# Ledger of designs, part 77: designed miniproteins, single chains, continued (4)

Each design is a single chain, and the fold is of that chain. pLDDT is the mean over its residues in the fold that is shown.

## One batch from the design tools (miniprotein)

Design m14825
Fold by ESMFold2-Fast:
Structure m14825 (fold): chain A 100 residues (1-100)
Amino acid sequence: MVEEAERLLEEAEELLREAERLLREGVRALNDGDIDRAIELTDRAIELAERALELAREALRLAEEAGDEELVERARKLILEAEILIGLARIVLGVAKLLK
């Protein structure tokens, strides 16, 4: 269980890092007036962040079952970070769509 939770957290962290990179590129595209690219990049960022959220929630369940408080804390932090990123990305996507 602990090894599985750690594996899921590592995968979720990688997905969230990629989502953050895509969101930054999406915001840059929006600032440059490339609305279509901003929408494409932001949609991908949301998709990856939602996958990271699912993996982090499963990791939280496994960490709680194992009684591993450090893994529980890591999972909760990652869930919060993913939820914040999804919220920000949805705002960026909404702005991009309004400018179309």
Scores: mean pLDDT 89

Design m14826
Fold by ESMFold2-Fast:
Structure m14826 (fold): chain A 101 residues (1-101)
Amino acid sequence: PRVETEVESAAGYAVAIELTRASPDFVEVLVGAANGTDKDLEVRARVRGSEEKEASFTVPAGSQGSVRLRLPVKPGTVEVEAEAYSDGKLVARARARIEVP
């Protein structure tokens, strides 16, 4: 599969999207985040294709976290978005577009 990614982050934060597995029937993506600050980070992940899945997780101060999302697919485009929030403010975003053959 072809993967294109875009990432924006404020200092002290990182968010990443990785395609961990692709099959004819599903894709699996890992959404990871790192928090180098003194406050908790809330991460929201969404995967959209023929179906949609969402997950959220908290990354404690000075820590890292991840969530793995598996989505049934058919040929076409799968979109992945991850948004990280600190005190209700968007501090990092990652987007990925996956072309499924």
Scores: mean pLDDT 81

Design m14827
Fold by ESMFold2-Fast:
Structure m14827 (fold): chain A 105 residues (1-105)
Amino acid sequence: SVRDMQALSLIELGRYYAKQGDFEKAKEYFEKAIELGSPELRARAYLALGRMYEKQGKYDEAIKWYEKAIELGDEETRKFAYKNLADVYIKQGKEEEAKKYLEKA
């Protein structure tokens, strides 16, 4: 749909601004994508929000968004979310938690 195409474009703009360190603008674009998108596109936006918070070292926020991506996402989105959760737990020194998510990725 036109809305899903717009949601995809908004996710890509959000990722662009997150890479530039403009996290406020990135968040605005991801929130617009969540508003417009199908459940799967909302899950992709949740994954992108998780990655944005992870880049900021905000690991508790990153975990919450990755968990939402797992709940709503398809198999591919869930695999990326599991891998990113494992990366967060590795950064926190939680090796056993990381292993659980790597097995699901």
Scores: mean pLDDT 88

Design m14828
Fold by ESMFold2-Fast:
Structure m14828 (fold): chain A 68 residues (1-68)
Amino acid sequence: SEEELAEEALREAERIGVRGVIEGDVEKGFAEAIKVLEEAKKSITDPELIEKLDKAIERLRKAREKYA
């Protein structure tokens, strides 16, 4: 389902972001996490799920600026 796709993408993005911090490659971690969410968004038509993914992408973009 689209809910499962969105939930899985959000969990994977979080894993990638955390790994980037631990490995000292925060910039690449955030960039990869954003790509995962953007790719999932292309396969989702539910407006509520799209908003959830958009907010996650915006948070990651802001975090990336803060830690760069």
Scores: mean pLDDT 79

Design m14829
Fold by ESMFold2-Fast:
Structure m14829 (fold): chain A 81 residues (1-81)
Amino acid sequence: SLEEMIERVFKELKEWFEKNLPELIAYAKKVVEDPNASKEELLAVRFLLDWALAIAKEFGYDPEVIKELEELRKKIDEKMK
């Protein structure tokens, strides 16, 4: 059923997010710390951080993790303008 499909998709998304969030944070930190990061790389990381923040807030994830994602998002903005 559609309901069972939606439940499975949300469960899989949450499990994927929890598993891959550390790598996403590490990648974002690397781009933030790279003085040669292109505008395209900064835009891509900004998109990923916005997506990660939306998911983390929707799932009621750890507030410390949300703060780290918000701080990385601010640093990306500072590097872009």
Scores: mean pLDDT 82

Design m14830
Fold by ESMFold2-Fast:
Structure m14830 (fold): chain A 56 residues (1-56)
Amino acid sequence: SNEEKAEKLLKEADKAFEQGRYDEAIRLYYNALKLSPKEKQDEIIKRIEEVAAKKA
């Protein structure tokens, strides 16, 4: 399902973020965002903002 795919992408994005792979983490979070229900989208957007701030 899209929800299962989104969850996998979020875990991969979190791992990339932990490893300092900010561009990869952002791509993975955006892919997860596209597959996520509306109630989860705000959480993912905030996470993308956190990664972008670390990259800047």
Scores: mean pLDDT 84

Design m14831
Fold by ESMFold2-Fast:
Structure m14831 (fold): chain A 55 residues (1-55)
Amino acid sequence: HMEEEIKKLKEEYLKKVRELEAQFAADPSRRPQLVEEFEKLSLEYQKKIAEIKKK
């Protein structure tokens, strides 16, 4: 059902966010690129949620 799909997407999204946070801590000089990756992940997550709701 829709709730199960959203739960899986949220878990996947949070895992990727944690990986980016670890990269932030390891190399702060990459901040501009990591900010872009965060924005990309956020947009992809929102798009996937919208697709599930559209179905």
Scores: mean pLDDT 79

Design m14832
Fold by ESMFold2-Fast:
Formats: structure tokens, sequence, C-alpha cells
Structure m14832 (fold): chain A 72 residues (1-72)
């Protein structure tokens, strides 16, 4: 798998995990850990805060911005 393909898979996985946590299917801490490993602690904390605020659209936006930054 290319670096780009791996990053796309990680972006999709992060978005699915954030969605699952927003639906109460997964602990938000599991999403934070996954996002931290890929995008770093600052992005992970912002995603956690967005999910805890009930703002899935903001969580997805933050993940997309981090993904776009890594593609540069």
Amino acid sequence: MSKKEKLIAQYIAATLLATAASLGLLPVEDVKRFVEEIFGPEVAEKVKQAIEAGNLSEAVRIIKEAFDEKLK
C-alpha cells in the first residue's frame, strides 16, 4: 500500500470511529487514541472536544483538515 493509500485508509477509519463514538457505540477515548497516533495529540484533543460537544460535523472537519495537511 502506498503512503497516500495508507493515509486515505486512516482518514476513513478516523471518520468512522468518530461517527461511532458520536452514536455512543465506542468510547471517545478510543477515537482520541487512534487520531493521536496518526495526526498527533493537538488534533486528537480537538476531535475529542467536538464529539463530547455533540458536534460530529466539526469532528469530521478537523480530521479532514489534518488529512489534507498530511497530503501536502
Scores: mean pLDDT 86

Design m14833
Fold by ESMFold2-Fast:
Structure m14833 (fold): chain A 76 residues (1-76)
Amino acid sequence: MLKKIEELKKRIEKLLEEAKKKGNKEAEKLAKEALKKLEEALEGLNSGTLSPEEIKKLLKEAEELLKKAEELLKAS
């Protein structure tokens, strides 16, 4: 799970940088939202506050936001 979080973080950070370079504010916003979901999952994992199911839900939400941001950047 931690490795998947690290991989998602790298993808989101790269996408956020591309969105900023292209001036795509909508893609930038979605990438930032994905990063927040990922950070919440990581904090929950580290603190033991969230169940594995809750962490998986946050990761799915981050992946969906990332996918939407990627589609917006392709359309630009």
Scores: mean pLDDT 81

Design m14834
Fold by ESMFold2-Fast:
Structure m14834 (fold): chain A 111 residues (1-111)
Amino acid sequence: LPAPVVSVSPASATAAAGAAVNLTVTVTSAPAPVVRVTLLLSTAAIAAGSAVPGGTLVQAVTEDVPPLAAGESYTLTLTPTTAGTYSYAALVEDALGATGVSASGTLTVTA
């Protein structure tokens, strides 16, 4: 079964350390409904459909979501704790256990 295809928006965001950032995950293709969404914060860029580069993951926020079909979106909140420049991506899981990863956006965290 094909993996779900997702995107994350906006393509860039800025937040102060400890401030909440809202990021929207949009399902582009879902052979089965998406039931779980994870926001990944990484020190390296994440390519669509690939694994997160080893040793680069800083934070993850996971939510079980109402089943999402193609064309639907869900907003998650990420609160970065450390100043720096990061990449964020969405990892989704469908009802059949297939996973998909978005291309990364850039988060700038100020002190």
Scores: mean pLDDT 82

Design m14835
Fold by ESMFold2-Fast:
Structure m14835 (fold): chain A 75 residues (1-75)
Amino acid sequence: MAEEIERKVREVLLEAGFDPETAERAARHIAQIAENSADPVLAASEIGRLLYQEFGASPLVAAKVAKAVLDTLAA
């Protein structure tokens, strides 16, 4: 569910030190990518790229977010 992905992604970003506005905006974009992608692996790649290029997240944070999305889609 998009709302569940959005919540989990927001939590990971907040723990990583992102401000609430940025975490919420990033989580919303990531939830949209996950909803629109039929392939979870391609979705994870897009999410990692977005976080690194657009939001300046470290590769470790990007990987944690991608894992949270994949785990939610598998549940």
Scores: mean pLDDT 79

Design m14836
Fold by ESMFold2-Fast:
Structure m14836 (fold): chain A 61 residues (1-61)
Amino acid sequence: SPETAARIAELKARLDELLAELAGVQRQMDASPNPSPELVARYRALKAEIEAILDELHALA
């Protein structure tokens, strides 16, 4: 349906944004042997949001 296609497009756009943010956080973590608790929390939060979007995309497929 057009509504499902629009939702999939929205989720894919959000996923692309989150993957770009995750790549930035991963680069910062790789640059330090002792990443800050704030950086680790950001990484975990991004991973959780990405997993939620992937689960929704899977359900819509």
Scores: mean pLDDT 88

Design m14837
Fold by ESMFold2-Fast:
Parts: C-alpha cells; sequence; structure tokens
Structure m14837 (fold): chain A 94 residues (1-94)
C-alpha cells in the first residue's frame, strides 16, 4: 500500500470519503505514490498542510466539482487539522 493510499484512507475515515479522494489527488500530484514508511507518511501530512495553507486544496476541490458550501465546510475542518499537525510537529522537533 502506498503512502498516498494510507494517508488518504485515514482522511476518508476521519473526515469523509470526498476529503480522502481530495487528499489522494494532492499526494499523487506531489509524487507520494511511494512505499508507506514513517518518513513518507510525515511528508504526506506536511504536503496536505501546505495544500491547505497555499490554497491548493481549495483549487483541487473546485476541480472535483464540490459546491462552494462544501468547500467552505471542508476548508474549516482541514484548517483545524493543519493547526493540530503544525503543533504536533513543533513539539516533536523539541
Amino acid sequence: MTTAEVVSAQFAATVGPEVGELVRRILLEAGLDVESTEENIELAYDKVAEAVENGELRRVAEEMGLSPEEIERLYAAMQRYVDAWRQARAAANK
């Protein structure tokens, strides 16, 4: 199972299947169709956080045909994820 498959499946289970597919597309475009190691999983979460922060997640969601209301709800949920991930990374690098 690739890093993109593992991470996208986790988002599908915790946030929803549409978010899982969106995350999968972002990770495949980032070249994370690679072996599921701890290093690659951390890199994948960093890429998801970057995609939220730089508007790429919104662009991909629009390309998937999500409504503006769905995109706003998804973006709010993903922003909470980014905040939590950035805090966890800062704590781990201490």
Scores: mean pLDDT 79

Design m14838
Fold by ESMFold2-Fast:
Structure m14838 (fold): chain A 72 residues (1-72)
Amino acid sequence: SNEELAREIARSLTDDPVERYVAAQVALIGLERGLSPEEVREALARALEEAKGQSFADVAAAMRRELDRAAA
């Protein structure tokens, strides 16, 4: 399922439980929008690198920006 795949993508990107939760939610949105698992993984990996050491809100915002870029 897209939900299980989203959780798998999140687990592959980070060990932090908060980042995993956020990444899984954003990944699910990307998969439901028709992005490939690879496109979603790349977008979220870029976002995590951009927002490294920043707040939860900044990480979530970066993930959404990179996902929107991938979907364009």
Scores: mean pLDDT 83

Design m14840
Fold by ESMFold2-Fast:
Structure m14840 (fold): chain A 61 residues (1-61)
Amino acid sequence: DALRREIADLEAALAGVDVGIADERARAAAGDPRAPARIAALEEVRRTLEAQLAALRAQLA
């Protein structure tokens, strides 16, 4: 099922972004002055992926 594969791919991508955000938060705590901007960029990517995932899940409902 193409929709279920795409949902699984987006879920995997979201998990990767969450790991990236956690890593950047650790860098921010360690004093990396660029980490907050990278966290903001990753949070934007997460919001986009969450919206895409919600749209695909709605197609299955």
Scores: mean pLDDT 87

Design m14841
Fold by ESMFold2-Fast:
Structure m14841 (fold): chain A 59 residues (1-59)
Amino acid sequence: AEELVKEARKALENGDYDTAIELARQALEVDPTNKEAWAILGRALAEKGDVEGLAALDA
């Protein structure tokens, strides 16, 4: 679990949001109570979803 969280955080820092999302989801499948994995997943989704969601709303 902790190794997946470290990989997810590294992907997030590198701007690889898709990889960060995938690794964070895998970490949560192993340990769904992992606070750091939830934080990484939330941030990666916000980074990716915010630009797409904002563009869809504002055209």
Scores: mean pLDDT 72

Design m14843
Fold by ESMFold2-Fast:
Structure m14843 (fold): chain A 73 residues (1-73)
Amino acid sequence: MKLSPLEFGILQALAKLGPMTAAELAKLLKKSQSTVSKTLKRLEKKGLVSRDKKTGRYSITEEGKKLLEEAVG
């Protein structure tokens, strides 16, 4: 699976800092909230992140962590 630089940045931020909203990720990564939200939806469809409906926060999955390790190694 191919990761874009933004997809990699999102997964890394979630792995290190824990669950975050699209707005928090947009501020951290200095990207528009629209771009980050679209990227998060793609990552969720791929099973690399999961969204908590109650909080709106995204968390990295075990599959997402594995893909991060493969992208760095």
Scores: mean pLDDT 82

Design m14844
Fold by ESMFold2-Fast:
Structure m14844 (fold): chain A 70 residues (1-70)
Amino acid sequence: SAEAERLREEGEEKKRKGEELLAEGRKRLEELAKDPSASPEEVARAVGEVLRGIGLIIEGELLIKKAEAL
């Protein structure tokens, strides 16, 4: 159905964006862990990116599962 296709596409897009954000956040955290001048604020921002990325991946997977159930 058109609805299933739309939900699948939306879910795949959110999952891709979430995976990118998660990878960027993790890379930033690894860089900050090696930097003795890294600020707590920079660490908090990178952690926020990781958490947001995880949230988008979960949201995307739920949308894909909903599409598969239709």
Scores: mean pLDDT 88

Design m14845
Fold by ESMFold2-Fast:
Structure m14845 (fold): chain A 95 residues (1-95)
Amino acid sequence: MSPLEREVLRVEAALSFAIMAAYLSGDKETADKLAAGADAIAAALAAGDREALRAALRETIRTLEELIKETKDEVLKLALKNALEAAREALELLE
């Protein structure tokens, strides 16, 4: 597995946990936004499209930053912050 694939899978795992935390807190809108980001990242990786992957990661980072500011639930906030760090690290590999 390439270093990039490994980092993207780490992003997907972190987003999956954040989606679960959002559903458990009753925040379907946040869960839906996170799922859309995860789907875009997975599609770009499957296509081997580095520009699409970069764009999907940047969009996900922006969405996570916005959600972190709005979220009051501690578990969801921690999950969102973990996903944000993973997404930033994956984007760093794409430079």
Scores: mean pLDDT 88

Design m14846
Fold by ESMFold2-Fast:
Parts: C-alpha cells; sequence; structure tokens
Structure m14846 (fold): chain A 89 residues (1-89)
C-alpha cells in the first residue's frame, strides 16, 4: 500500500541519517550501510532508490572524501523523506 511504502521510505531516511553520522567516524561503514539502505529502497521505489544507489556507488568507486560521503548520505535522506511525503499525498 502507499502508506506501507511511505513508512518504508521514512525508515530509509532515518537509516540514511544514521549512516551519515556513522560516516564521521568510519566513512566506509557509513557508505556500506547507505548502499544497503538504497538497495532496500529500490524494492519500495525503483526510481528514487535506484538514483540514491547510483550516487552512493559512484562515491564509493571514486573514493569520495568523508565530507562528500556525509553530504551524499544527507541528500539521500532528504530524498527518501520527500518520497515518503509524496506517497502520503
Amino acid sequence: TAAAKAAAAREAAEALRYAAELARENTYAGLQIGIGVARWLREVDPEVGGEIYEALKAAKDAGASQEEVIEILREAARRAEALAAALEA
């Protein structure tokens, strides 16, 4: 249901915020959690989840800095929150 997808997207947003904070201490761990969350979110919404997954994968492949990874994860969390809001409309 749309309500179940909205709840999942909101849970993904919270997990992505957690991943961003974890990335401050361990960038690799934060990035790995973010990628896992994006894979799960792709099952809920293939477009938004797929775009987040590709952004995080690109950051990993490029060896992005800690600050860059944190910003990507924070932006991903904002996008997941926006998806949740759209699904509740």
Scores: mean pLDDT 88

Design m14847
Fold by ESMFold2-Fast:
Structure m14847 (fold): chain A 67 residues (1-67)
Amino acid sequence: GAAAEAAARAAAEAGGNARAQKMAGLSGDYVTRGDIDKGSLYAAGAAASGGNAAAGQAAFEMARRAY
């Protein structure tokens, strides 16, 4: 949905590291496939990964458990 897309775009525009950009891309992919919940979790992971690897890892694991 709009929230997941906005988060993914924000991560990309902020110039996030490779992990943040990868998670933003995964968020967009899941939203495109109709899985908005997983898209939102990956968008959160992208934001958390911008400068904090531990927070990004936790968000990623949460997203994978929802998978």
Scores: mean pLDDT 60

Design m14848
Fold by ESMFold2-Fast:
Structure m14848 (fold): chain A 55 residues (1-55)
Amino acid sequence: HMEDIEKKIEELEKELAKLVLKAHIYRSQGKFDEANELYKKAEELVEEIRKLREE
């Protein structure tokens, strides 16, 4: 159902926004390793969102 997919995408987009924000904060504090880990998780969410939109 499209409604279920749309809701899941919205939840993933909100999680993505939170991860990117935290990564920027860590980067600004010089915590590059922690920032990179969060960017990696964000990239995984981007791929999941893309798959849901395409299939």
Scores: mean pLDDT 82

Design m14849
Fold by ESMFold2-Fast:
Formats: sequence, structure tokens, C-alpha cells
Structure m14849 (fold): chain A 68 residues (1-68)
Amino acid sequence: MKPIELPVSEEERERTIAAGRELAKDNPELQARLDKAVAEGASFLDLATLELAAAMYRVIEKREKEKE
């Protein structure tokens, strides 16, 4: 059996992509990066990193709106 270093399934990969797209929908740069990563067959770590980045940008955007 080929060893899997990361505990990922195709279902988890698909879920991560979907979550990343939802989180990035208000950030066109992150959307473009995620779409490119998916098209290039990026690793699960790359996809998870983009999802985390999208979540962080959403938090930053909320903080900026709270200044008004």
C-alpha cells in the first residue's frame, strides 16, 4: 500500500475546496489563487492553507467594518 503522509480523503479535499471558495467569495485575489491551485492539482496542505487565509481575511474585513 502506498503510505499517506496526510490523513486526507477525496471527500475532505472536496470539502476544503468548497469551504475555501465560500470564505474567499468576497476576496477576488484569494478566489483566483484557489481556482489556480485547484486547476494545478495542488496538495491538500496548499488547499487548507488557502482556506485558512480566506478565514483570516474575513476576520480582518470584519474588524475594518467595526471601525465605522
Scores: mean pLDDT 72

Design m14850
Fold by ESMFold2-Fast:
Formats: structure tokens, C-alpha cells, sequence
Structure m14850 (fold): chain A 97 residues (1-97)
């Protein structure tokens, strides 16, 4: 279901952010990654508990945060993590259709 997929995307973002933060030496950047990932996960939980346009808005918000995380990961040289974060963003946008 959409709710199950939204929850799984939230767990994927948190796992990817943890892996990224462990590899980022700049503690401020690592903290920004964790903060954005937590915000995205909360939006995905909200999407799993809502319907219609409200759920779509939460999914689009999570997709935007996932894209921001991918950009940070790419700038830090974490190409595979950036790719997986972009895939999460794409899946969240597909669920918002």
C-alpha cells in the first residue's frame, strides 16, 4: 500500500543519512544531513497516516528533502548514497501521483 511504501522510504532515508553522516568529517554538515533526514522521515510518517492531497503534499515535501540530501552527499563525494537518495525522491514523487 501507499502507507507501507511511505514508511519504507522513511527507513531508507534514515539508513542512508546514517551511512552518510559516518563518512562526513565536518560535524556541522553531518548534523545537517541527520536533521534533514529526520524531517523527511516525519513527512513520510505523516503521509502514511493521511489521504488525498494532504498525503501528496507530505510526499512531495519528503522528495524535496531527499533531493537536498542527495546534493549534500554528492558534494561530499558520496556518489552511491547520493544516487540512492535520488531514487528515494523519485519513489516519493511517484507515490504523490
Amino acid sequence: SRAERARELGLRILRLADRAAEQIEDKKVAQEVISRAVAAALLLVAASQSEGEEAREHLRGAAELARELAEIAEKEGLEEIARELREVAEEAEELAE
Scores: mean pLDDT 89

Design m14851
Fold by ESMFold2-Fast:
Structure m14851 (fold): chain A 55 residues (1-55)
Amino acid sequence: SKLEEASRLLLEHADDDPELRPLLLLAAELLLDGITKEKSDEVLPELLEIAKQIQ
């Protein structure tokens, strides 16, 4: 799913950029929360855009 791919990209980038790690981890956590609860549609598009830009 796109949510899973976005989460992986955010987590991968957190490892690469320690300075941004806390922010990327928080974003990934929000993505995973959305996947788990299936209720964060408003957050999903923004996090997907962030993941795309990180790539």
Scores: mean pLDDT 62

Design m14852
Fold by ESMFold2-Fast:
Structure m14852 (fold): chain A 76 residues (1-76)
Amino acid sequence: KAEELAREAEELALKGAEAAKEGKYEEAAELLREAAELLRKAAELAEGERKEEYLAAAERAEKLAEKLEKLAEEAK
């Protein structure tokens, strides 16, 4: 189950990256926030180093989403 959540998060992160490449920063940020939420849920079900990996990935996705949100706001 943790691996399934991580896989869904990876798919969302890839969609977010594509949206960002197209300049759709708000959409990209939303996708990355969803990915981060799934990674945090995966971390709750995981143990040891795998839990740390999921938490680190969630934090990276959240930071990227925050940067994209600022870019979307500045583009208004």
Scores: mean pLDDT 83

Design m14853
Fold by ESMFold2-Fast:
Structure m14853 (fold): chain A 93 residues (1-93)
Amino acid sequence: SNKELLKKRAEALEQRLAENPDDYEGWLRLGKIYLELGEYEKAVQYAEKAATSPDPELRAEAYRVMAEAYEKLGDTQKAEEWRKKADEIEKEL
């Protein structure tokens, strides 16, 4: 896969988001890129930033990224907790 290209794009996006921290969709995209790259701690870090969004749909997606990353890190309990939080938001939509 285009792993090196994805990493380069992630680094460029990270620099842009440092200057525009309210771009919650950008933080979500960055979290998803790091999840695809297998850098699960970074995926959690950036998905957490997206999860501060006022948009409940975006927060639910961010929680699902965190759940998947924690599952990959072997933290099944945290993965389940974030999945349940995403489900709770989606039930109210």
Scores: mean pLDDT 89

Design m14854
Fold by ESMFold2-Fast:
Structure m14854 (fold): chain A 88 residues (1-88)
Amino acid sequence: SSSQRDQLDRLRDQYGRIFADYHRRFRQYMQDGDVDGARRSIDDMRRDSDDIIRQIRGMGTPDGRRMARILSRQRDRSIQAQQQVIQS
């Protein structure tokens, strides 16, 4: 329904804003040499993104299930890349 599409779009946009904000924070911490801050930003991103992904899955729609899988993979790939930067 249009209502379900609107809800999915809002959750996707919320995820995108959180994702962008945490990437900006990670870059800032790394520029400042604050490796512990960078690690905390990864942990916070995982927690906050998990909440939104759970909400998307909780919609019980095929579109929601597909989006949750896409966002989970995007998140995991991003975290792996950030962890590699910290270990470099």
Scores: mean pLDDT 88

Design m14855
Fold by ESMFold2-Fast:
Structure m14855 (fold): chain A 55 residues (1-55)
Amino acid sequence: SAMEKLKEKLIELAREAVKEYGAEKVKEFVEETVSPELREELLKVIEETKKELEK
């Protein structure tokens, strides 16, 4: 569906944003601007990407 494709693109963009701006800045943006339904999933992706970059 279009919504599932949008979610996949947002997840992809979140990963790239973590690489460019760091996890804390991206978490702040997501917590302030993203709806609760998508927020939890994006925060998980941000944390996982941070852990991958720290290895």
Scores: mean pLDDT 79

Design m14856
Fold by ESMFold2-Fast:
Structure m14856 (fold): chain A 55 residues (1-55)
Amino acid sequence: ARAEAERLAREAGILGAQGRTEEARRLVDEAMRVGGLSPLEATRLGARGVIEAQS
């Protein structure tokens, strides 16, 4: 659950960076539901996803 939620949050960040805002929001909601992530934690993981995709 936790690892899946973190994966979803990272993917949401990447989609948001691509301008796919509706899909990004849906994945953030799912990450919070599956892993009990706070909105702040989901946001931080999304930022990490963007950095990892660029590296």
Scores: mean pLDDT 76

Design m14857
Fold by ESMFold2-Fast:
Structure m14857 (fold): chain A 76 residues (1-76)
Amino acid sequence: EELKKKIEQLDKEIGETRQTLADVDAEIARLEGELKENPDDKEVERRLTVLYVARGILEAALDFLEWQKKKLEEEL
């Protein structure tokens, strides 16, 4: 059944996106800790800015993938 295969593919993509988001969140937490110890570290601040943008993009991608899965599940 084609619909079931599409849902399985979306589950894989959702899982991969969640893993990437978890990795980004872990790196953000690490760098936030570093910035707390050294508040004037502009390099850490710049890296955090890039990671916050990456997190936003990944969260939007995850929302879209989860929305697609819900739409396909409604057709079951």
Scores: mean pLDDT 85

Design m14858
Fold by ESMFold2-Fast:
Structure m14858 (fold): chain A 61 residues (1-61)
Amino acid sequence: MVERRTVRLVAPTREAAEAAKAAAVASLELQGWEVVDASVREVEVDGETKYEATVVAERAA
């Protein structure tokens, strides 16, 4: 069986979101997860532009 984990982080700047994404990837890989997708996208929250980092990882159960 394969376990799948999704981490989502919202940051006020693209730079902060990219840093959060990189940290999440490194942390997951250290824990034995394989990162299968990692992205940053613009999101609008209450009329403000923010950035969402999404990391998807899998490992054997």
Scores: mean pLDDT 84

Design m14859
Fold by ESMFold2-Fast:
Structure m14859 (fold): chain A 68 residues (1-68)
Amino acid sequence: GAKEELEKALAYLESVPGVTAKRVGDDKVVAEFKGSVERLIGIALRLIGDFPLLEVKVEGDTITVSAK
């Protein structure tokens, strides 16, 4: 379910070099990326492709992943 996908998304983000990710509240993961905008977009697209039950939002260098 979405909760299990959220846990897997957190594990994925934590494994990516230059990403600092944490769980915020019950249904949200927030990640900050230090690097290029192109790499940030690549990370966001992977999340969108791999986790169809999750909504991915990018604001500046921050990626927010939440249950739909």
Scores: mean pLDDT 83

Design m14860
Fold by ESMFold2-Fast:
Structure m14860 (fold): chain A 120 residues (1-120)
Amino acid sequence: MNLLKQLALALVAGDLDLVVSTTPEIPEFKKAPEADIEEALAAVDPELLERLAATSGLSPREFVEWLISTLGLEEAIEFLRLLERIARGEISSAELAEELKISRSTASRLTRRLRERLAR
């Protein structure tokens, strides 16, 4: 769902205007099978995934479990690939706006904030 992806990206990017106040604690109980967690962990570069998780104060495993619990496995993997494309500069703000159904100004702000956080 585009709205959940928008909210997840806003949280990862540290966008205060779009911060989700009700982000649930990471489910440690059988909400994400180990195989699903391993599949999502393998979907992107491990070093990038560690940096992405750190933006939210999470381990890579906790970050992936949170994404799976929020989006589902398939959408979580697609979202991780989207974050990788943003981090590598492989997607423009206009392309991101079209994928997430958000304004170009919002996409530009989220892309800038995410890249800034990953550069630290």
Scores: mean pLDDT 69

Design m14861
Fold by ESMFold2-Fast:
Formats: structure tokens, C-alpha cells, sequence
Structure m14861 (fold): chain A 55 residues (1-55)
């Protein structure tokens, strides 16, 4: 999938932190891990993280 830049990961992590209860740094790290290890796009990685932590 398409990788997010470091700036995009930081911003996405900040937004996901509000929805998931994770820290922004932890959310950004989980997004990167999902994109790198599972080949997910940023949108799919974000959706998976929300499902696991936000409902």
C-alpha cells in the first residue's frame, strides 16, 4: 500500500489518538506497523486501528 510521510503519520496519529484513546505517538507507530507489515494503505490501517480500539 501507499506509505504516509512522517508528517502525515504524526497528523493521523494525533487524530486517531482522540478516537482510540491511544497516545498520538502510539497511534502513529501502530499505523506504520500495519502499513509496513500487512501492506495496508493509510486509510485501511486507520480503519483497522479504529475497529480494534475505538469500536
Amino acid sequence: GSMLSEEELARAGEQLSRATGLSAEEAAKRLRDLMENEGLSGSLAGAKLLHEHGG
Scores: mean pLDDT 76

